# Designs tried in a protein design run: designed miniproteins, single chains, continued (2). Part 18

Each design is a single chain, and the fold is of that chain. pLDDT is the mean over its residues in the fold that is shown.

## One batch from the design tools (miniprotein)

Design m4597
Fold by ESMFold2-Fast:
Structure m4597 (fold): chain A 119 residues (1-119)
Amino acid sequence: SSELERLLEEFERKGQEFERLAQQTIELLTDLLKASEVDPLMRSRGEAAQQAIQLLQETLQALRESKDREKLQQLLQKLQELIRQLQEMKDKGYATPVMEQTLQQAQELARLLQEVIDL
């Protein structure tokens, strides 16, 4: 349908933006994780960064596999897990501007995926 085509086009565009921001967030969190190895005050932030890196990598893999419609539900679940992790980090004051942008794009992708699945 024309509605499904419109949603899939928006999903592809937002997916590309998410991938770019997610890769930038992984790089920043990797640097933070290295810093946390030498600073005991950074330990909790480093542990949160490690979890976020893993969830970002898993979400990016699921996004690449989402060309198969049967895997859209799996991608939605990974986006929801990532959103929870990034929101928790934001609430703890660990978020950077690029991480907040990644969170926003993950939320928009989850909304679009839910609309596609519900069609």
Scores: mean pLDDT 86

Design m4598
Fold by ESMFold2-Fast:
Structure m4598 (fold): chain A 61 residues (1-61)
Amino acid sequence: SDVEAAREQALKRLKEKAEKEGWKVLSYAFTVKDGVVYVGALVENPETGETKVLIEKIPLP
């Protein structure tokens, strides 16, 4: 489905961003609202223990 494709695309983008910076994904969540897929991920720097949240949004066609 368009929703599943958008979720996978958003998660792939978040994982690629985290991996490129050397950060580890600890958890992620998905929500659909008003024709937009939101994906949020909590990431950690394994060297420093610093955490941050990454958010990706993909509008449905």
Scores: mean pLDDT 82

Design m4599
Fold by ESMFold2-Fast:
Structure m4599 (fold): chain A 77 residues (1-77)
Amino acid sequence: SAEELVERAEKKAEELAEEAKRNPEKAEEYIKKLEDEAVRAYTELLDAGDEAGARRVAEIGQRAVKEIEEAVAEAKA
């Protein structure tokens, strides 16, 4: 269901962000995977008419990417 897509996206984003924070050198790979999964879930939710779910997935993805980017910036600085 649409709710399952949102829940899976949320769990995956949290896992990817946490792993990227522990290893910023792999951040590019985690960001690409995260963005790909977020776009898929977002598109499927919009197609299903779940605008609220789509917005939530986009927010979750953006937040996770920011967490990864912050970890990378600190590691590179």
Scores: mean pLDDT 78

Design m4600
Fold by ESMFold2-Fast:
Structure m4600 (fold): chain A 66 residues (1-66)
Amino acid sequence: TGGERASEAARRAIAGEISVEEAARELADFTGAPLELARRAAEALVKGDGQEGDGLLARAMSLGGA
């Protein structure tokens, strides 16, 4: 469930529905990952580097077994 919520937050950030700061906060909250890692993932995704952002997101989710 946390992994699904994390993926949803990332997708919303890419779509511009939420800010990078909001996405990072949600990602950290849902995955249990450090806020720093979540922020970098959200920032990369919004920046248009979806591949790098997805990699960081996958790493964050792996902490929770998503």
Scores: mean pLDDT 70

Design m4601
Fold by ESMFold2-Fast:
Structure m4601 (fold): chain A 88 residues (1-88)
Amino acid sequence: AEKIREEIENLRKEEAQKLAEKAIELAKELGDEVKTTSVTSPSGATLKHLDTESLSEENLPKFEEEVAKLSEELYNRYKELLEKYEKA
């Protein structure tokens, strides 16, 4: 039980990091001058976070739609992994 929980926690961290990285890339493609902030967890892990307030009001909905598509693909991987552990 504990090993499965740790793997799920690690997968969530990896997904969050990949989503943040792809979101930053996507925002740059949309031509907005975006700022990134670094957030350090209590465990010492550093995650780059996109400052959504730096996005223009016109591009924010477009950015959110593209991020939603990207997060859906990564979320589906997460869901498949959970299903594998439930059946194991």
Scores: mean pLDDT 58

Design m4602
Fold by ESMFold2-Fast:
Structure m4602 (fold): chain A 71 residues (1-71)
Amino acid sequence: MSKDELIAEAKEAAKVAAEELVKAGVSPAAAQQISDMLAALAEKLAATDYSEEEARQLAMQTIGQAKQLAA
């Protein structure tokens, strides 16, 4: 997956994350925090010239934090 594809996925995930996470049983407050984290990830990836590997590592770290908030 290219960096541009990863950025596009992060933006789309942030946009729908709050609704999808609430459907999955996550509290609305935690879902909003996770959505905000994904939006920040997308902006950071777009603003900084990350390698594909660096972008994936940042995404994995963000997803790990999001899973902890959802638990």
Scores: mean pLDDT 72

Design m4603
Fold by ESMFold2-Fast:
Structure m4603 (fold): chain A 67 residues (1-67)
Amino acid sequence: SMADTKATLREDAEKTLEYFRENFDEEIYEKVLELLEGLKEKLKDNPELKAILDETIERLKKIKEEQ
């Protein structure tokens, strides 16, 4: 279901953000950011999933700023 998809995406996002907080790597960061932006474009017709990706990207950028 869409609710299950959103829950999984949020869980994966939190794990990714936690990984970067503990193991920040600039090259991996750039690759992940590009993948998330590409996924956002593919999901532009799904505003709920796009919102989760938008939030994840902004939080990831915040982690970079705190390095």
Scores: mean pLDDT 83

Design m4604
Fold by ESMFold2-Fast:
Structure m4604 (fold): chain A 63 residues (1-63)
Amino acid sequence: EALEKAIKLVEERAELVAKELERRTGEKPEVSVELVDGRTLVGTARTSSEERVLRFDVSRLIP
């Protein structure tokens, strides 16, 4: 499904950011992906010291 593919892409991007964050902080980040407004997928990688947020317009991932 097109939306499922978009979610997977955002998860992959968030996981790459999480790996970088883990390498720098020494903590395993929490990774989540949310569809916020029906249009935007938000990927978050978070440790106790740092948080990284990625935003993607769904229409740009699955035209």
Scores: mean pLDDT 76

Design m4605
Fold by ESMFold2-Fast:
Structure m4605 (fold): chain A 94 residues (1-94)
Amino acid sequence: SLAEFMRSLSREELLRVLPPEVRKLLEIARKAAKEGSLSREELREAIRAVAALTEPERAREVARELSEAFNLPLSTIRRIISETKGLSRGAISR
């Protein structure tokens, strides 16, 4: 489903409706779905970037798609998102 969704969206649409970090994450997810592999470091960085910029409701949807694309437990992805939100609040206005 994620690969089909990504193919239906243009780069222009992603840039308009999504923060740049979310667009980068979706490109990484598409690459992983196509190639069947992705570095854990890249995955973690991308998930944290999305968590920092995405509304809670939106982040939940993206977490589902990432779980499918990377074959990772949804709980793992949600934990990374939660940790990133905590860090973002601690680093206010810097």
Scores: mean pLDDT 55

Design m4606
Fold by ESMFold2-Fast:
Structure m4606 (fold): chain A 58 residues (1-58)
Amino acid sequence: TRDQLRQQVIQGLVDLGMSEQEATDRVNSLSQTQLQQLVRSFQQGPSALARTGSSISS
């Protein structure tokens, strides 16, 4: 569970354009609660905006 949170945060940060090293360093500085909050923020970053994209180009 804790490892899953770390992985999700790292992936989120990397997806935003951060390096894996920077993402890992941030994760190391965060508690489990902060990791959960970050995961929520990534999912709800644009919380007011609805994203119906389901990006699939065909």
Scores: mean pLDDT 70

Design m4607
Fold by ESMFold2-Fast:
Structure m4607 (fold): chain A 104 residues (1-104)
Amino acid sequence: SLREEIEKNLKIAYDAIKKGDEKTAVKNIKKVGRLAKKETDPKTLEEALEGLEKVLEGAYKNGFESVIKAVQEAYMEILKVSTDKKVILKAIGGILRAIGLLLD
């Protein structure tokens, strides 16, 4: 399922951050953005946004700007296709947070 693939790619990205593998983290976050664009279930998208937030926090703590940018792009991809108000507001909040962290 798309939900399981999104969860798997988020876990791979988070584990990659812990190992210092920025390239693998970026690749898997970009895949999350592509998968989320095909997802219509708001609950699955809310879970994906929570996972992206955890990745964003990990990337910031480790100084991985490339991963922060990838998370921002994934939020933007979700925002382009979402019609659910909660998902839209959370994606906008995530984009603004990622931008703030990059301007720090």
Scores: mean pLDDT 88

Design m4608
Fold by ESMFold2-Fast:
Structure m4608 (fold): chain A 69 residues (1-69)
Amino acid sequence: SARREAAANAKPGELFLPDEEIRELLDKIAEARRKYALNKEDNPEEAKKYEEEFDKLSDELIKLLKEKE
C-alpha cells in the first residue's frame, strides 16, 4: 500500500508524511515514559519532569491526529 511504501522510504529528519511524524512523537513519548517509570519510585521529582515532557509530546500527537481528521 502507498502508506507502507512511503513510510519505508521516508527517513527521520526528512519526514513530510504524518505517519512518520506520529512515529517520531511516539518514540519520544515512549522514551520519556520509560524514564518516568524508572524514576517514579526513587526520584519522583525527576519522574515529574519526564511526565511533563511526554505530556507535551502527547499534545502534539493529538493535534496532528485532529488535523488529519
Scores: mean pLDDT 69

Design m4609
Fold by ESMFold2-Fast:
Structure m4609 (fold): chain A 68 residues (1-68)
Amino acid sequence: SELEELKKKGREILEKYKEKVPNPSPEEQTLIDSLETVLNNPNATEEQVELAMGMLVSRYPELKPLAE
């Protein structure tokens, strides 16, 4: 499904972000927590996943290819 594909992309983005930011600031930790919460929520919508992923990508544009 499209939701499953988006969640897979979200997990890849999250992994790369954590590699890039091993000691996150409070603001960066909020972005990590937001994406993790959406990815772990079985009732999350595609729009919620895309929004959470987009917030991380806007902070680190080099992750954009993983979201496309």
Scores: mean pLDDT 80

Design m4610
Fold by ESMFold2-Fast:
Structure m4610 (fold): chain A 65 residues (1-65)
Amino acid sequence: SVTRETAAAIRAIGIAIEYGGVSVRIRDGEFVLEGEPADREKLLEAKRAIEEELRKLGLEGVRVE
């Protein structure tokens, strides 16, 4: 679990960097994506990409704020 969480964090950060304008935080065991309102489409694309990677690792819990 801890190892999978670490792998998930690395993948999520990489995806956020690729999309640009997206920051990733971990709050209460969940991944939280943040960005500017103008970048909402990029935020949703990044969310979907991160959710797919988490699903491959058997994890869930991605939120957008």
Scores: mean pLDDT 73

Design m4611
Fold by ESMFold2-Fast:
Structure m4611 (fold): chain A 82 residues (1-82)
Amino acid sequence: AAENLAKMAESLGHTDVAEALRRVDKLVKELEEKGIFTPELAARYIGYLLRVLGAMLEGNFDEAIRTAEDAVKELEELLKKG
């Protein structure tokens, strides 16, 4: 899911959004491998992806990058604690 959205951002010339989304995908995989990617976290993750998609569809790439970076930060904090 995040990789498909990253490819969309990249095709629109927004490599910063694409790189942030790829970091989100990597962090999700690490949380899944550790067995700590809960259904509640999965729902929150989908919420982040939908917000990034919505921002991109509106042409608001500043909002898209900020939302993707917020997701990276939250997932990194969870990975450090788990």
Scores: mean pLDDT 82

Design m4612
Fold by ESMFold2-Fast:
Structure m4612 (fold): chain A 96 residues (1-96)
Amino acid sequence: HHMARRAALEAFLREVMEEAWKENNYAKDPEAFIETARRILEERAAEEPFAPVALALLEAQVTGKREAALAAVELMREAGILEEAEVAEALELIKG
């Protein structure tokens, strides 16, 4: 049940990354790349159901904060991307 939603999220993330890459090269300026990706996600948030999940994942990756990672997992659960067993495993990894 979650495989199709995962594939959709992965396709959306790939699209955003390709758009960000056109404006900024990550290897040359990773901060500008991240800011461009964030802007694209915020602009698409009203139209793309996965944009809030992608933004939460980006914030977790950029900040390294446990609370950001927990928020991302919760949004992925609400969006139906993760099954309950996968949510439990992810939470154990974040807490351990």
Scores: mean pLDDT 73

Design m4613
Fold by ESMFold2-Fast:
Structure m4613 (fold): chain A 79 residues (1-79)
Amino acid sequence: PIALATETRVAEAGEAVPVRFEVVAPADGTYVVLAVGGDGTITTLATRRARKGERVVLEATFVPARTGGYVFELVLLPD
């Protein structure tokens, strides 16, 4: 997997956190948005197939179980 973009936020438990990534696809593959908690828990928020050169927009809402820091990543799984 290839990390294409990363965003760090501090969120409160039960807060609705909007997450949006936008990229021009560098390769054919599956594009995935992940939320990574400070405890290392990984949650998949959104997924989309795209071809090289397509505009990829992935949007999701994340509601954390715990207050703290969260890392949101856009990851490519190339074909």
Scores: mean pLDDT 87

Design m4614
Fold by ESMFold2-Fast:
Structure m4614 (fold): chain A 99 residues (1-99)
Amino acid sequence: SLKEKINEARKILANYLNVEAITTNQELIVPKKKVSKEEAIKAVETLYKAHLEQLEKNKEKFSEEEYKELVEKLEKEKEYLIKLIEEGKIEELREIIES
């Protein structure tokens, strides 16, 4: 299901962040296996593709202006997260994903 794809992608990102991030007393995820930047980027792309598909499925519930605004927001968020992964800004990425 679409929800399962979203959950799978989030799990990959969580594993990526946990392996690269500094361990704290509030660490929620045990390190499993090192996830590559390539895999993390693919997970972000999968996550946002699933969100876009869900939005398109509900297109008739939004005005044309609202729909366009939501699509643009998703595209910008995807681009920003990918940039953080490419630049190795793991702490900033963690804050966004855990928010």
Scores: mean pLDDT 72

Design m4615
Fold by ESMFold2-Fast:
Structure m4615 (fold): chain A 98 residues (1-98)
Amino acid sequence: MAEARALLEEAAAAVRAGDFERARELLERFLTEHLGLPPEEARKVAWMLVLGHRAVLLAQEENVELSEETLLELAEEHAEPEIVEYLKKLLEEQRKLE
């Protein structure tokens, strides 16, 4: 449990530093080792957490509006194409539920 907390704290620090690959690796490790998610699912979830946390930080520190466009732009710049497609599907499904 102390290791789980350390992984989350290091991941948060990596997001603040703009090291999204490191943040994703730490979160993917947390999700697989502590929550038992399959590697492919953990990778997608880890990227979504990294991008979401970064978008919140940008909104707070740079007074940038938090939007679907901001999340998608961050994904296109830093994440793999598969993650961008996953995000687009999540946003579409959420829109259908609203």
Scores: mean pLDDT 73

Design m4616
Fold by ESMFold2-Fast:
Structure m4616 (fold): chain A 118 residues (1-118)
Amino acid sequence: MSKKEQIVKLAEELKKLLDEIGRLAKEHLDEETYKRVEKLLEEAKRLLDEIIENVDDPEKVLELARRAQELLGEIAALVREARAAGQISLEVARKLMELIAEASQKVTEIEVLAEEML
């Protein structure tokens, strides 16, 4: 598999992880917090689509991946705030944070592949 094909596959797998995060967030978070998470997930999905479209431009892929990492960090912060407010259980917070960590790891793999193409 080429590095470009690996980036596309990782971006598609990431979109599925973001859907899983969104489903769990919708089930467990209050409506206001879920709407904030949903907006960040939709922005992250758009960045992943742009990574796929710009796979021939490793500098652009790296820029977009860094922005996706920032959005995942914001989602993680919202999950931590929801847990601190007693909105969600420790078990739910752990499941969401594990999915966010897996997503962050896949973004890091995209960044490494893009840097190797420079």
Scores: mean pLDDT 91

Design m4617
Fold by ESMFold2-Fast:
Structure m4617 (fold): chain A 88 residues (1-88)
Amino acid sequence: MLPEEEREREAEQAKRAIDGLIEDMKYVAKNEKDIKKAERKLTILYTAGQLLAAGLSFLGYEDLAREYDEKIRQTFKEAEKILEEKKS
């Protein structure tokens, strides 16, 4: 495993990256008019967020991993709901 200082730095970077992905998902759901493009973009962003959250667990931050996994999952569900409403 990486030294503790390196793990802490990587965990902070991962948290910031996930927060950015959450903002991007919200932006896509609100602003992307092409539903097919929005669905593809959201899937990519969600997958990236899930991998980063798994990375937090690998670094030994299991509680943070669960918290950020839940945040990205909730954001994805909210984004899907917005896209579903646009299909109507």
Scores: mean pLDDT 85

Design m4618
Fold by ESMFold2-Fast:
Structure m4618 (fold): chain A 79 residues (1-79)
Amino acid sequence: MPLSPEVARLLFDSAVESAREAKKRLDDLLANGGSERDIQIAQTHLDASLDQLDEIAELAKESDPEIAEQARKAAEEFK
């Protein structure tokens, strides 16, 4: 079911913030020699945030193509 533009925007903003925080955590762990378990957890959290951005792009593509494009670009930037 396609998202309303308002809901798509709110979900997009939330997903971008989640991806940004997850990417920062992963990068910090990799730079500082974090444990394999912590790196795996951070990677899983990042992957979940990227999946959410991809889902937003798919659900918004007909109702708000601009948000769909922004979600695709954000997913590429945080991978």
Scores: mean pLDDT 80

Design m4619
Fold by ESMFold2-Fast:
Structure m4619 (fold): chain A 112 residues (1-112)
Amino acid sequence: GEVTKLAITTLKNVIKLLKEALEYLEKGDVEKALRLVEIAEGVIALTIGVLSLLERKGIEPEAARKAIKGLNKILRHLREAQRYLRKGDVEGAKKGIEKAIEEAERALKELK
């Protein structure tokens, strides 16, 4: 349905952004990595907002709730990664981003 399509598109875009963020961290470009993580967080937050509205309107409410739960887990890891990047802890940030990618790939597999 429309909820599943939106969730899949968001997860694919987030995975792409986060993999690019890891590449910039490997190159020592912490500032670009932080911007990509912030963009990924924004994309997730906007998608949660849309899914919450669809749930309230009774459009695929169970699919919407499941997607929101998965996106909130990813969001938690991204917020942790951002805190590490702001402290200059590149290794802590990499682990946070990797956990966010793992959760996003897991969510994608469950939606396929």
Scores: mean pLDDT 90

Design m4620
Fold by ESMFold2-Fast:
Structure m4620 (fold): chain A 74 residues (1-74)
Amino acid sequence: ELKELLEKLEKELKEVAKELGVDVKEIKELAEKYKGTTAEEVKEAAKELDTKEKIKELVAKVLSGLLDKLEKAA
């Protein structure tokens, strides 16, 4: 079940990465860098989405926070 949720997340990440013109690997690497990101930090990042770079960073922070929540729920 957790594995199936991660597989669905991976598929969504591929679509987002394609739209942003970046590799899924880049988003995953950035999510590892943002490990421990809080919901408040995600809200702050969402205030400035004027470039694809900033959108990529927001997606990576959201992914990092989601993975932390999934690990805590297991």
Scores: mean pLDDT 71

Design m4621
Fold by ESMFold2-Fast:
Structure m4621 (fold): chain A 81 residues (1-81)
Amino acid sequence: SSVTVENGGDGSSVIRAIREASQRGLTRLTIGENSLSQNTNKDSIFSAENTGQRVRGAIERAPTLREVTVHGSGQEALREG
């Protein structure tokens, strides 16, 4: 089973989707291009370290997730954070 998140606002929707996926025992999650950078402190550019750390923390609390696909700049956030 999988879930796709296309619009994450300030990233809260991404964290919520990870939590929901974990509760449902889902193994796959797809995060859209704008989900990890939209409205993050109005910097228009998200901090890879800050965003990556927050998302990694949420993934760590979701051990059922084996595959997380992130589009666009979100890929760098997960790699660097």
Scores: mean pLDDT 57

Design m4622
Fold by ESMFold2-Fast:
Structure m4622 (fold): chain A 66 residues (1-66)
Amino acid sequence: SKIKIVSEEVKEDETKKTITITVETDDLELAKKILEDAAEAMNASKVEIEVDEEKKLVTATITVDK
């Protein structure tokens, strides 16, 4: 399966770092799994995954406490 990173954004404040990553892929379940595993490896306090099946996009919003 081919996974393409479409966008990455990092927002940081005094208490949290928020990473938003969007990937384009035909294998949405694999992309979701990879992003969930990455968030767990970062010891994320919050993870939100959104899937757009029509556009073949998976967006993960990963929050890490400082």
Scores: mean pLDDT 83

Design m4623
Fold by ESMFold2-Fast:
Structure m4623 (fold): chain A 68 residues (1-68)
Amino acid sequence: DTEKVVKEFEEEMKKRAEEASPALQKVIEYMTKEFKEASKTMSAEEVRKKAENALKAIDEIEASLQAQ
């Protein structure tokens, strides 16, 4: 169910944005928009993998920013 995966991804990205710096919030917003557009042409399995990869990328960026 693609809709369920997209909704779960949006909720996780929103939670990360609430804890993030203004610069990271902008990155999260951009990635969320790109994900929603890409999800229109992808299978449910592809959407899940893309969501997992995006969340990992945000976690890595946040860890890098917090190290400073």
Scores: mean pLDDT 78

Design m4624
Fold by ESMFold2-Fast:
Structure m4624 (fold): chain A 89 residues (1-89)
Amino acid sequence: SEREELEKEYKELKRKYAALYSAAKINEAGYETSRELAKRAEEDPSKKEIAEKFKEGAKINEKAREENLKKAEEAKKKAEEAKKKLEEL
């Protein structure tokens, strides 16, 4: 039935949102950790190379966070649309 298909879609989109949002929070933590490690490494001139690697890790985590948040927002919007259709049945 249309109701069963919408319920399944809504449930799958809610799970997708939760997973993507969780991934974004992990990437946010990775960004903060890498940024702090880069700052500490920059205090030692002998660690310039490792500081640059931590800066790169921060950029990778920030980009992954932004992409995961964007996908999470898209999944949330689709879940809200499915819920509205389900409530209108």
Scores: mean pLDDT 89

Design m4625
Fold by ESMFold2-Fast:
Structure m4625 (fold): chain A 76 residues (1-76)
Amino acid sequence: MKITKTTIKEEEEGDIVTVTITSPNDEIGRGMAEVARGTIIAVVKSQGGEVLSVETEETADSVTITVKFRKAEGMK
């Protein structure tokens, strides 16, 4: 089993935010990626943001989840 290393990148384009989560493609990494995906979507919706897209890509070595959302007015 591989030690889990998760990388999160955030990019803002006006009111559009893109969050990219990359985790190792092992049991722990996949679990962490799923939890992070669910958490980000829940937080965005709770703050009045709109989830535009959620994309998941898997390789032999990694799971990458890309979440794009639109900020609500007054949202950080």
Scores: mean pLDDT 75

Design m4626
Fold by ESMFold2-Fast:
Structure m4626 (fold): chain A 76 residues (1-76)
Amino acid sequence: MEAKEQEAVEKLRKGIETLTALFLASTDPREQRALVDLLRREAEEALSELDPNSELYKEAKELVEKTVAELEARIA
């Protein structure tokens, strides 16, 4: 397993955690939507560093899609 790919996944997980915390602290639907959009952009950038046929890519993409869906469902 390439160290660079593992580092990219770790950075993505930390980014998701940080943006999710900011989302949950927000009471403004516009801010919540902007945070989800930012999460999508950051995730797309991080995923581009990974081999699309790797298990790490599948796990990272699944985590992103699940998180985005959960956060979008919470927007009032």
Scores: mean pLDDT 79

Design m4627
Fold by ESMFold2-Fast:
Structure m4627 (fold): chain A 76 residues (1-76)
Amino acid sequence: KPQDPAAVIQGLIPFLSSANTEVRLQVLRTITELLREDPSAAPAFEPALPAVEALLSDPNPEVRAAAQELLATLRA
């Protein structure tokens, strides 16, 4: 495959801590879609779970909702 979903997810993890709310939101949505396309990429995301859990307390309600959706996707 031209891009490995696990490698893409690993490259996106630093952006979960971005000061820009739109970047955090878009990254959460992108990772969720990648995991829906290839659930076998989920273990590559395990080191980032603390960062996603921190986003459950984000001041932006859309970011909180996206973080909840990502965690629910990982449990499916």
Scores: mean pLDDT 78

Design m4628
Fold by ESMFold2-Fast:
Structure m4628 (fold): chain A 96 residues (1-96)
Amino acid sequence: MKDELIARIREETERILKEAQEVIDKANQYKDTVEARALANAAKSTEILAQGIGDRAIKRVEADPEGAAPEAFQELESARKAVDLVKKNVDEVIKK
């Protein structure tokens, strides 16, 4: 129950952090471009945001699983969508 919710929050957070790191690594291969540098910074900002959301969500869910979990997952989903957008932009730069 509560441990399952915490595990899911950790898995979602780790997934977002991993995807953000992959975007940063990919953009850094093209570090000579201003656009790639901006995209790496955007991915890093999303990584910091996702880590903060995950850490706070775990603490809130430990106190109130039913009240905190929906908001936590919604915030993490928004962070993941932000990473996906940056990833798409990096892929477009690479294709060019």
Scores: mean pLDDT 78

Design m4629
Fold by ESMFold2-Fast:
Parts: sequence; C-alpha cells; structure tokens
Structure m4629 (fold): chain A 95 residues (1-95)
Amino acid sequence: PPVLKELNLTVKAPSTEVIPEEKLEKGAALLRDGQEIALVGDEKVGDNIYYDGKGNLYVNPKWIEKFKLKVGETYKFTIEIGEKKSKLLSAEKVA
C-alpha cells in the first residue's frame, strides 16, 4: 500500500536546474519509513526533489511554481513513498 509521510521542510532552490554536487554530499539523506525517503529519479541532480537530511528541500523552479512555494519558507509536505518512485502530493505553509 502507498505510504504517506508529512515533513516540515524549508524550501531551497538552486540557481540552476541541477543541484550542485557539494550540496548533494552535505548530509544528504533519503527519507525512509518516516525517517528516510527512497526517492527514485528525484534524489539528486535537480530532478524535482532533494532532501538534505537537515530540514531543507531543494526543488527546481517548476515545482516551486506548481505548488506555489516561496524560497526560504517552511512548508509541511505530504509525500507518497513508492517502491520505484515517490511523489510530492501537497505543501502547506507552516505558520
């Protein structure tokens, strides 16, 4: 069955579509079972979503526009964790 996780993450956007490698290596963590997400195809190099293990979510500009996000703000994200692919379902601004 699909697993839904809710996470409070601060939005960060790289200046390019590709997330810099130095940021990928800084405590990069895929959240799985509420603590680690195995993101297939989105875990690195600017392909939508990257979680740094430190409360920051790096997303490309298209996802910022789609979910009406603002860089530097914190949102409660709902993520559906799948075996091959995880997807971002919603984002709600944290007060």
Scores: mean pLDDT 55

Design m4630
Fold by ESMFold2-Fast:
Structure m4630 (fold): chain A 84 residues (1-84)
Amino acid sequence: MEVIIIIQSSDPAVGERLVATINANAELFKERTGNDITAVLTDDIEKAVKEYEEKGYEVAHPIREFKDGEDPSVTIKVAVLEKK
């Protein structure tokens, strides 16, 4: 199964770090879960979700907002979509 993790961050450097970390571990996720995981960074998560839905992905996890664990002034939004 193909999985897309869409990330929006109020701090671009935090967003880039999260995307790079997820993508660096993509092979490990595939070995453990059988899923091909790719993370992408966006400035507009609602628009990015719609664009992936148009490509045949389904929302597995709707947009969630949380604070960065190291800097609570940084807001992170995440959505997870999948394609079977």
Scores: mean pLDDT 82

Design m4631
Fold by ESMFold2-Fast:
Structure m4631 (fold): chain A 73 residues (1-73)
Amino acid sequence: SEKEKDRKAVSYLVAGDILLVGAEIAPPEERVRLLEQAIETYEKAIKYSTSPELKAEAQKGLERARELLERVR
């Protein structure tokens, strides 16, 4: 169960990172949507993570996505 949750957390973390990179290179009209999706995805990575290391990485991604979204809004 715990290992299955961590596998889900890793999948969401990777997906969040892909969305975040995509947002950084996207035109402004797509950037907001991608950043909002990255935020939701990192929140799911945090939710499913049972390891403090995975939580910390997901939290860093979440903070970065929120920071970038504030600059675009």
Scores: mean pLDDT 86

